# Designed miniproteins, single chains, continued (5): the designs that were tried, part 110

Each design is a single chain, and the fold is of that chain. pLDDT is the mean over its residues in the fold that is shown.

## One batch from the design tools (miniprotein)

Design m19816
Fold by ESMFold2-Fast:
Structure m19816 (fold): chain A 72 residues (1-72)
Amino acid sequence: MFNYNNVEEALRLLAEELIRTKVPAAQQDAELARLAKASLDEIKDLLKSLGFSDDQIETLINGIEEILKRKK
């Protein structure tokens, strides 16, 4: 599966779930709207602000890239 940026989309989905679980409901719409326009680097920054470390984000990216490579 390689018809879009799977790493970016996977991180965006993770950030979306974190917004739904960690951000108060009244603020979720604003954060989701911000996420929808975010670049890969901005998604990484958002994940860091939600409690992820750089090492955790790189581990996630590497795992996604290996899965994409395996699918061929």
Scores: mean pLDDT 73

Design m19817
Fold by ESMFold2-Fast:
Structure m19817 (fold): chain A 92 residues (1-92)
Amino acid sequence: SRAQQIATILAVAKELGITFIDGERIARGLLALLEALGVPDSSLAVEARSILQLFKNMFGKEVSLKLFETFLRITVEDPEALEAALAALRSA
């Protein structure tokens, strides 16, 4: 379920020592990115870990909506995947 996918992303962030400011919106944005890139549920945790580790290396432990949007804009080369992620971040 979508709730389990979000919970998986939040659990991966916690394992990496990452703090999400507005964690549900950030997790939805990352999920939308991974779905648009064709990542299957079986690979969700591994791919989320890779992306969040890259964020942590570039920006540190605290993930705000604005920093995550900036990160997506500089790292995501696929325009459709980028737009899907940004739309999900902006949804309440």
Scores: mean pLDDT 87

Design m19818
Fold by ESMFold2-Fast:
Structure m19818 (fold): chain A 115 residues (1-115)
Amino acid sequence: GELEEILRRVEEATTPEELVEAARRLVEVLRTEKNLDIDLAIRVLDALLDKVQAFLDTATDRETIERVLEAARLVLEAAMELLRKSEDKSSILRAIGLALRAIGLILDAERKLAE
């Protein structure tokens, strides 16, 4: 399915641009899909957040940091779409946790750009 393809692309990503594209596709899937696999969507978001963190930790140039920031903002959008579709308390709390992680990465990237 589309979520499994996005997860594979995230795991294989070697550039921030590939993360931006994967995150954009995830946002679209989360907005349009009515019968969403919530657990798989969470796994994709976890993988995206891990990759965004890894790229941010090694980023030294402004262009790379700006692309990582773009990816982090899209991951936040995806986490918010997941929150909107989450019905049980466990899924809601997990979606909030993913959104908070994305906010932290946005703030860290913004701080690096201010240097």
Scores: mean pLDDT 89

Design m19819
Fold by ESMFold2-Fast:
Structure m19819 (fold): chain A 84 residues (1-84)
Amino acid sequence: STPEEFLAEAERLAESSSPEELVRRAVESLTRRSPELVLATAALFILARQGRISDELYASLPPELQAALDGARNAEPPPDAPAP
């Protein structure tokens, strides 16, 4: 599959699942050493970029998943974005 197909599938997963369900799937995939972990992590990254991962939900993640989401959660809006 192409990188574009992978991103489209991750976006569909992020749109069709709750953040809590994606966290559960990612944790289960990590525990089972499943290749689904890559897709679930990508979907969580998309949700984190959209600000849809709560601090409580983030704190429930294993360190490996927290590290993957840190960049998304700490991303600032563009410097030229109008401030309210």
Scores: mean pLDDT 73

Design m19820
Fold by ESMFold2-Fast:
Structure m19820 (fold): chain A 93 residues (1-93)
Amino acid sequence: MEALKEQLEAYEKAAEAIKAALRGDFEEAEKIIEELKKKAEEATDPEVKKALEESVELAERALRKVKEGDITGAIGLLLRVLGEILDLELQLE
């Protein structure tokens, strides 16, 4: 249960970072990504570490897409993150 909640929190933070990037708030997006990277370095549970590493990768890709003007690509990455959140929420029951 705890590991599942930590995985959920990782993807929720990735979604926050992508939304910040889509608003043009690159400083907030980069701050959230840096916090996720630090948490990934501290993670001892393999599933939590994998979720944090994937969250970082998805958020970094989305930030790059926004900076390149590929807003559609960034939205696609946000939808993928939201799908991971929904899947994990359904597993918490």
Scores: mean pLDDT 85

Design m19821
Fold by ESMFold2-Fast:
Structure m19821 (fold): chain A 84 residues (1-84)
Amino acid sequence: SQKVRELEEQGKELLTKMQEYLARGVESFPLARDHLLQLRDVRTEKLRLLGDEEGLREAEREFSRLLEEMIRRYERELERRRRE
């Protein structure tokens, strides 16, 4: 449907911005995190429109894992910066 296509395009934009903010380093972590959460919302809304309950559960688990990995990366970069 048109709405699904719009959500897919929004998801691509959010993913690109998230990656750009991650590449900028620790100062941009809040923006990267915000865009990851927005990407999660867009992806889960798409899955709800498609009636994919299993996909929705899998996406929630995957985004929780990605957020945890992003936080761990942020903590490592902060520690590195503090030692320099």
Scores: mean pLDDT 84

Design m19822
Fold by ESMFold2-Fast:
Structure m19822 (fold): chain A 90 residues (1-90)
Amino acid sequence: SLRKELEEKAAETAARDTAIAATMKPEEILELARRGEEEARARGDEVGAEAARAIAEALEKDPTPEGIAKGIREAAEIVMKALLEKALAA
């Protein structure tokens, strides 16, 4: 099932990103998210830009490990929804 494969991939990616983020300072993660948004916008990747912005916004509101984890989950949901919509539109 494509849905199951995408859910498993999203969970793996979110877990990996969360583990990496746990080794970094919140300000470093915020800079990476802001850079990611700029790079995504530069190449016309609106979904990637929105995902990166979600991480930045979550960190700006709550610069704790919980805020970081929330931002990563919101970003994963944005990407997952876009991939599912694209896959189901055909």
Scores: mean pLDDT 78

Design m19823
Fold by ESMFold2-Fast:
Structure m19823 (fold): chain A 84 residues (1-84)
Amino acid sequence: SMKDKLIQRINENIQEANKLLQKAKDLNAPQSVIDRVQQVIRELNAILEDAKAAQTDDEMLQNQFLLLANSGEIYVIERILEKM
């Protein structure tokens, strides 16, 4: 289902964010960067629970939008760490 595909994509982003957190720690990144990754992980876990509870197409669309925003944040943090 579309809901199952969204849940899979959220879980993939959670895995990516956790890898990014480990990379930030390994690079001794500033605490502000580590905090930023941890915030993304918290938000993705909240989106996961909301996606599981979603009953309407509008709720699904909102969760897809929030996932896109957090995917963008992961991308930005990856660029920051690449410059370290």
Scores: mean pLDDT 90

Design m19824
Fold by ESMFold2-Fast:
Structure m19824 (fold): chain A 67 residues (1-67)
Amino acid sequence: GSYKFNKYSNEVLDEACFKRNRSSYSSVEDALVSCLKPISSSKLVPPSEKILYEANSEEELIQKITA
């Protein structure tokens, strides 16, 4: 099946969090959501844009999100 995932441009994936928690979730998308972090709360940031990622595998999806 195809994977689809949305995040905002001012969010980053905590890869260590994802690796620790992946097995606690039945879906890769739920694990990804739990490990998204905003880029520093101490700075004013411009309005973020929603970005759609599509992939044919979990590994491809993670590569696209972390690129």
Scores: mean pLDDT 76

Design m19825
Fold by ESMFold2-Fast:
Structure m19825 (fold): chain A 76 residues (1-76)
Amino acid sequence: SEEIRKLAEERGLPEELIDALIREIEAAKQALGDALADPEARSRAQLEIYTRLLHRHPAAARGHEAALAEVIRAAL
């Protein structure tokens, strides 16, 4: 989504994190669909995406952890 990319760029996230973030959010929306209407399921998906991105991109995420969490919450 161009809107997610613009928000992430505005928050200063590195390009590596932005590309990975967009793929994770699109995959979660496709896999969970209407289940994301449940706040608990949505919260779990947000936490899983956040944890996975920190694990796979530790250098790119360093110093951007709070901004990454905010973008994930806004996007899901």
Scores: mean pLDDT 87

Design m19826
Fold by ESMFold2-Fast:
Structure m19826 (fold): chain A 62 residues (1-62)
Amino acid sequence: SPMDAVEERLEKILEETRKYVPEIVPSVERMVEQIRRLEDPAQAEAALENLERFVKSEIERK
């Protein structure tokens, strides 16, 4: 399902966060949990893309 693809990408973001920027893991975990509560796949995908962009920026900033 579309939500299964979102879940795979969320887990990948968490893995990258734990590896490269562990200090923001609690914030990213809260955002992941909020995305998991979204019932609309389009809203979940948009929020996921914003989270991916945020984590990438934090990795590049350190």
Scores: mean pLDDT 85

Design m19827
Fold by ESMFold2-Fast:
Structure m19827 (fold): chain A 98 residues (1-98)
Amino acid sequence: AAKEEIEAAIDAAIAALGRLVEDVSLENFRAVEAALARLKALLAEHPELQPYAQELGTAKMKAFLEEHKEEIERLSKIVNENEPKSVEELVEAVRKAR
């Protein structure tokens, strides 16, 4: 059913984002882009479910931000200190900060 597919796509996007926060790499950025593209395609096929997806996605993202608060704060400091202009520059800035 469409709701189950949308929920699974949201969960996949959150999982991909979790991997990216733990390991900032081009591979993990591409995985997030792919997961978000799939979710966007499903919502384009089921526009009536956009409010459902927004409510569910907001709740899951809030939980994600609480769970990964320390990692996100660390990444925010790297971004603010290095001001990367591209994904490649962000990956390199994180690598140097390790």
Scores: mean pLDDT 83

Design m19828
Fold by ESMFold2-Fast:
Structure m19828 (fold): chain A 88 residues (1-88)
Amino acid sequence: MDEILDIASKIVSMLLNDNYDPAELEKLVDEMIALIKKADLSKPEVEIAIGTAISMIHMVYSLLKKIGSPMAPIAEEIAERLEKAYKE
């Protein structure tokens, strides 16, 4: 379960770093989506961890949008992809 929060933290760091690797970011997003799809949502700890991870990405999107960062639409797309995976 800590894996989802670890991946979310890495995605956040990449979105805030001008020297990010786009291929590595996409790999982390795909890995996080795979973990969400395999998660046992009947367990409260699992649901809370996924919700927390998605909230972290939304918060970063809000910050990037406020400063006019070109990373803002990338963060928004990631958040939407994660929410879609979670609600499947």
Scores: mean pLDDT 81

Design m19829
Fold by ESMFold2-Fast:
Formats: structure tokens, sequence, C-alpha cells
Structure m19829 (fold): chain A 63 residues (1-63)
């Protein structure tokens, strides 16, 4: 429904912001990957030596 869609958009915005911050930390060659599902957004940032991952659940934005 509309509330879940709004929650997913907010989760996506937060995932993008975290991915940008992590890319700055890991360097210009870091790869940012964002994967969206019906209930979550996952951001993964990786370079040759490190991988960082976080998942944002739509349910966390409904409160």
Amino acid sequence: GPAREAALRKALDDAKALGEAWKKALGPDAKVTITETEDSVTVVVSNATETLSATFYASDYLL
C-alpha cells in the first residue's frame, strides 16, 4: 500500500546516502550496489580489500 511504498522510498534514500558515505571512506574505486526487494533495500560497497553491507527494512520506517 502507499505507506509501504513511501517507507521503501525512504529506505532507498537512506541506503543511497550510506552508500555515498562509504564510497568516500573506501576510495574512488569502490563499487556501490543497491538491491531493492518488496520489503527491504540493501546497500553493498566494496573495493579490493573491504566489503561493507547494510539492509534497511521498510517495516523500520512505518513507526
Scores: mean pLDDT 85

Design m19830
Fold by ESMFold2-Fast:
Structure m19830 (fold): chain A 109 residues (1-109)
Amino acid sequence: SLKEKQEETQRNLRLSAENSRKAAKNAKEVGNEKMAEKLEEAAARLEEGAKLDDVDEAIRRADEVARDVGKAANEAEKAEKDPKKATLVGAEGGMVMISISVSIVSGRN
């Protein structure tokens, strides 16, 4: 039903926001301040999306957030001279993107 799709999308977006905040904390702990800031911005945008009753608009916004996170992760990996830190930044961004993608898929089904 439409209501079930709305509730599932809102729940998944809230979970994605939580994952993004955890990733931001991890990025900060390894000294990736720019990535931490982008992940905190992503979490706030996902939380705002979770308030929307329009599933299509919520999904459109989540897709934009996923693209922004992916771009930020790629830029952070290229800027990071320590290969271990670069791998961690990419992993954190990738996990957030996967979480958002699950939200998008659930809302489109």
Scores: mean pLDDT 80

Design m19831
Fold by ESMFold2-Fast:
Formats: structure tokens, sequence, C-alpha cells
Structure m19831 (fold): chain A 80 residues (1-80)
């Protein structure tokens, strides 16, 4: 329920708001941030914001999830 709410908010937000919300989640509850990133792996806008947010707070624990999402995005581009 909480994860689904945050996912919906991130998809509706501006880039700046996504970065701010993800920075807050990483600082306050990194496990929740990981779940949100996993559920939004299909959305390049959210993954881009997560990359910037993790960099800004010096978090490396999200890097494997971000890289996995980026690989899936690259595979979709190869089919065009």
Amino acid sequence: AEVDRIVAELRAMSEFERIQLLEKLIKENVDLAKEVVEKTADDPRVISAATLAASRVNDTSLAPLIEKARQKHAEKLKKK
C-alpha cells in the first residue's frame, strides 16, 4: 500500500520533485527506496531521478537495482 502510493506519486511528479522524494526515502528508509525503485524499473524517468538522488546522498546500495533497470531499458531500444 505505501509502496504503491509512492510509486503513483513519483510517476505524476516533476523531475525535481522525484529527486527530492527519492533523496528523502534513501535517507529515512533505504529498504523502502529499494522496493519503490524495483516497482518503477519500467519507468526511465523515475530511474533517472533515483540515479541522481543516490549520487547526491552518496548511496551505493541502489546501484544494482538501477543498473538492472537501465539494462532492461537498453534491451527495449535494441528492438527498434
Scores: mean pLDDT 79

Design m19832
Fold by ESMFold2-Fast:
Structure m19832 (fold): chain A 68 residues (1-68)
Amino acid sequence: SREDIIAMLESLAASETDPARRAALLAMAQAIRDNASRETILALADVLAGLGYTTLAEELRGWAERHV
C-alpha cells in the first residue's frame, strides 16, 4: 500500500548514514504522501537509482506506473 511504501522509505532513511541518500529517500516518501505526479515519482526514482538504490528504484517505478 501507499502507507507501507512511505513507512519503508522513512525506515530506510532513519538507518541511512549518507546525507544525500537519506534526503532522496525522504523526498520520495514526501512525494508519495503528497500524491505527487507520476512524472515526479519517476524522476525521484531515477535519483535513488543514481545513489545506489537500484532495486528500490525499479520497484518504485513499477508501482508508480500501475498506481499513479
Scores: mean pLDDT 88

Design m19833
Fold by ESMFold2-Fast:
Structure m19833 (fold): chain A 68 residues (1-68)
Amino acid sequence: MSLLEQLKSLGLSEEVAKELVEFSKKAKNDEDIENFLVRLYLEGKLSHLSSEQLKQVFELLKEEVDKQ
């Protein structure tokens, strides 16, 4: 399953999931991921997700960044 499909399965819209996939190509460390997720949360793009779902989004992005 692609990162895009995994993010969509967690309740993210296709637009937000695509933003996260493109960001994962540019992110270098956990701090980059945390800062980006905080920004999306403040923009209301993640407000419908539970704390557990937000943690899963972070873990998926971390795994993708660690592959680089």
Scores: mean pLDDT 81

Design m19834
Fold by ESMFold2-Fast:
Structure m19834 (fold): chain A 73 residues (1-73)
Amino acid sequence: MESARTSAETGMDILSIGYLEESRLYEKQGKLELAAKYREEAKKAASDETKQATIDRVTELRKKNNGKVPKLP
């Protein structure tokens, strides 16, 4: 159902996208080992089909709305 799913989407988006952002930052710093580790953690969090669909949707919103999605602290 949409009502319960909306709250779960917000929490999941922050965690998954947070790890991906950290991975990108480490890549820019040249720390490929740390970048790979964070990327693997993000993929593990997205192993569930429902989680993957949520991440895809949020990724589209992030690109289209240019920062409408909340960022991790």
Scores: mean pLDDT 60

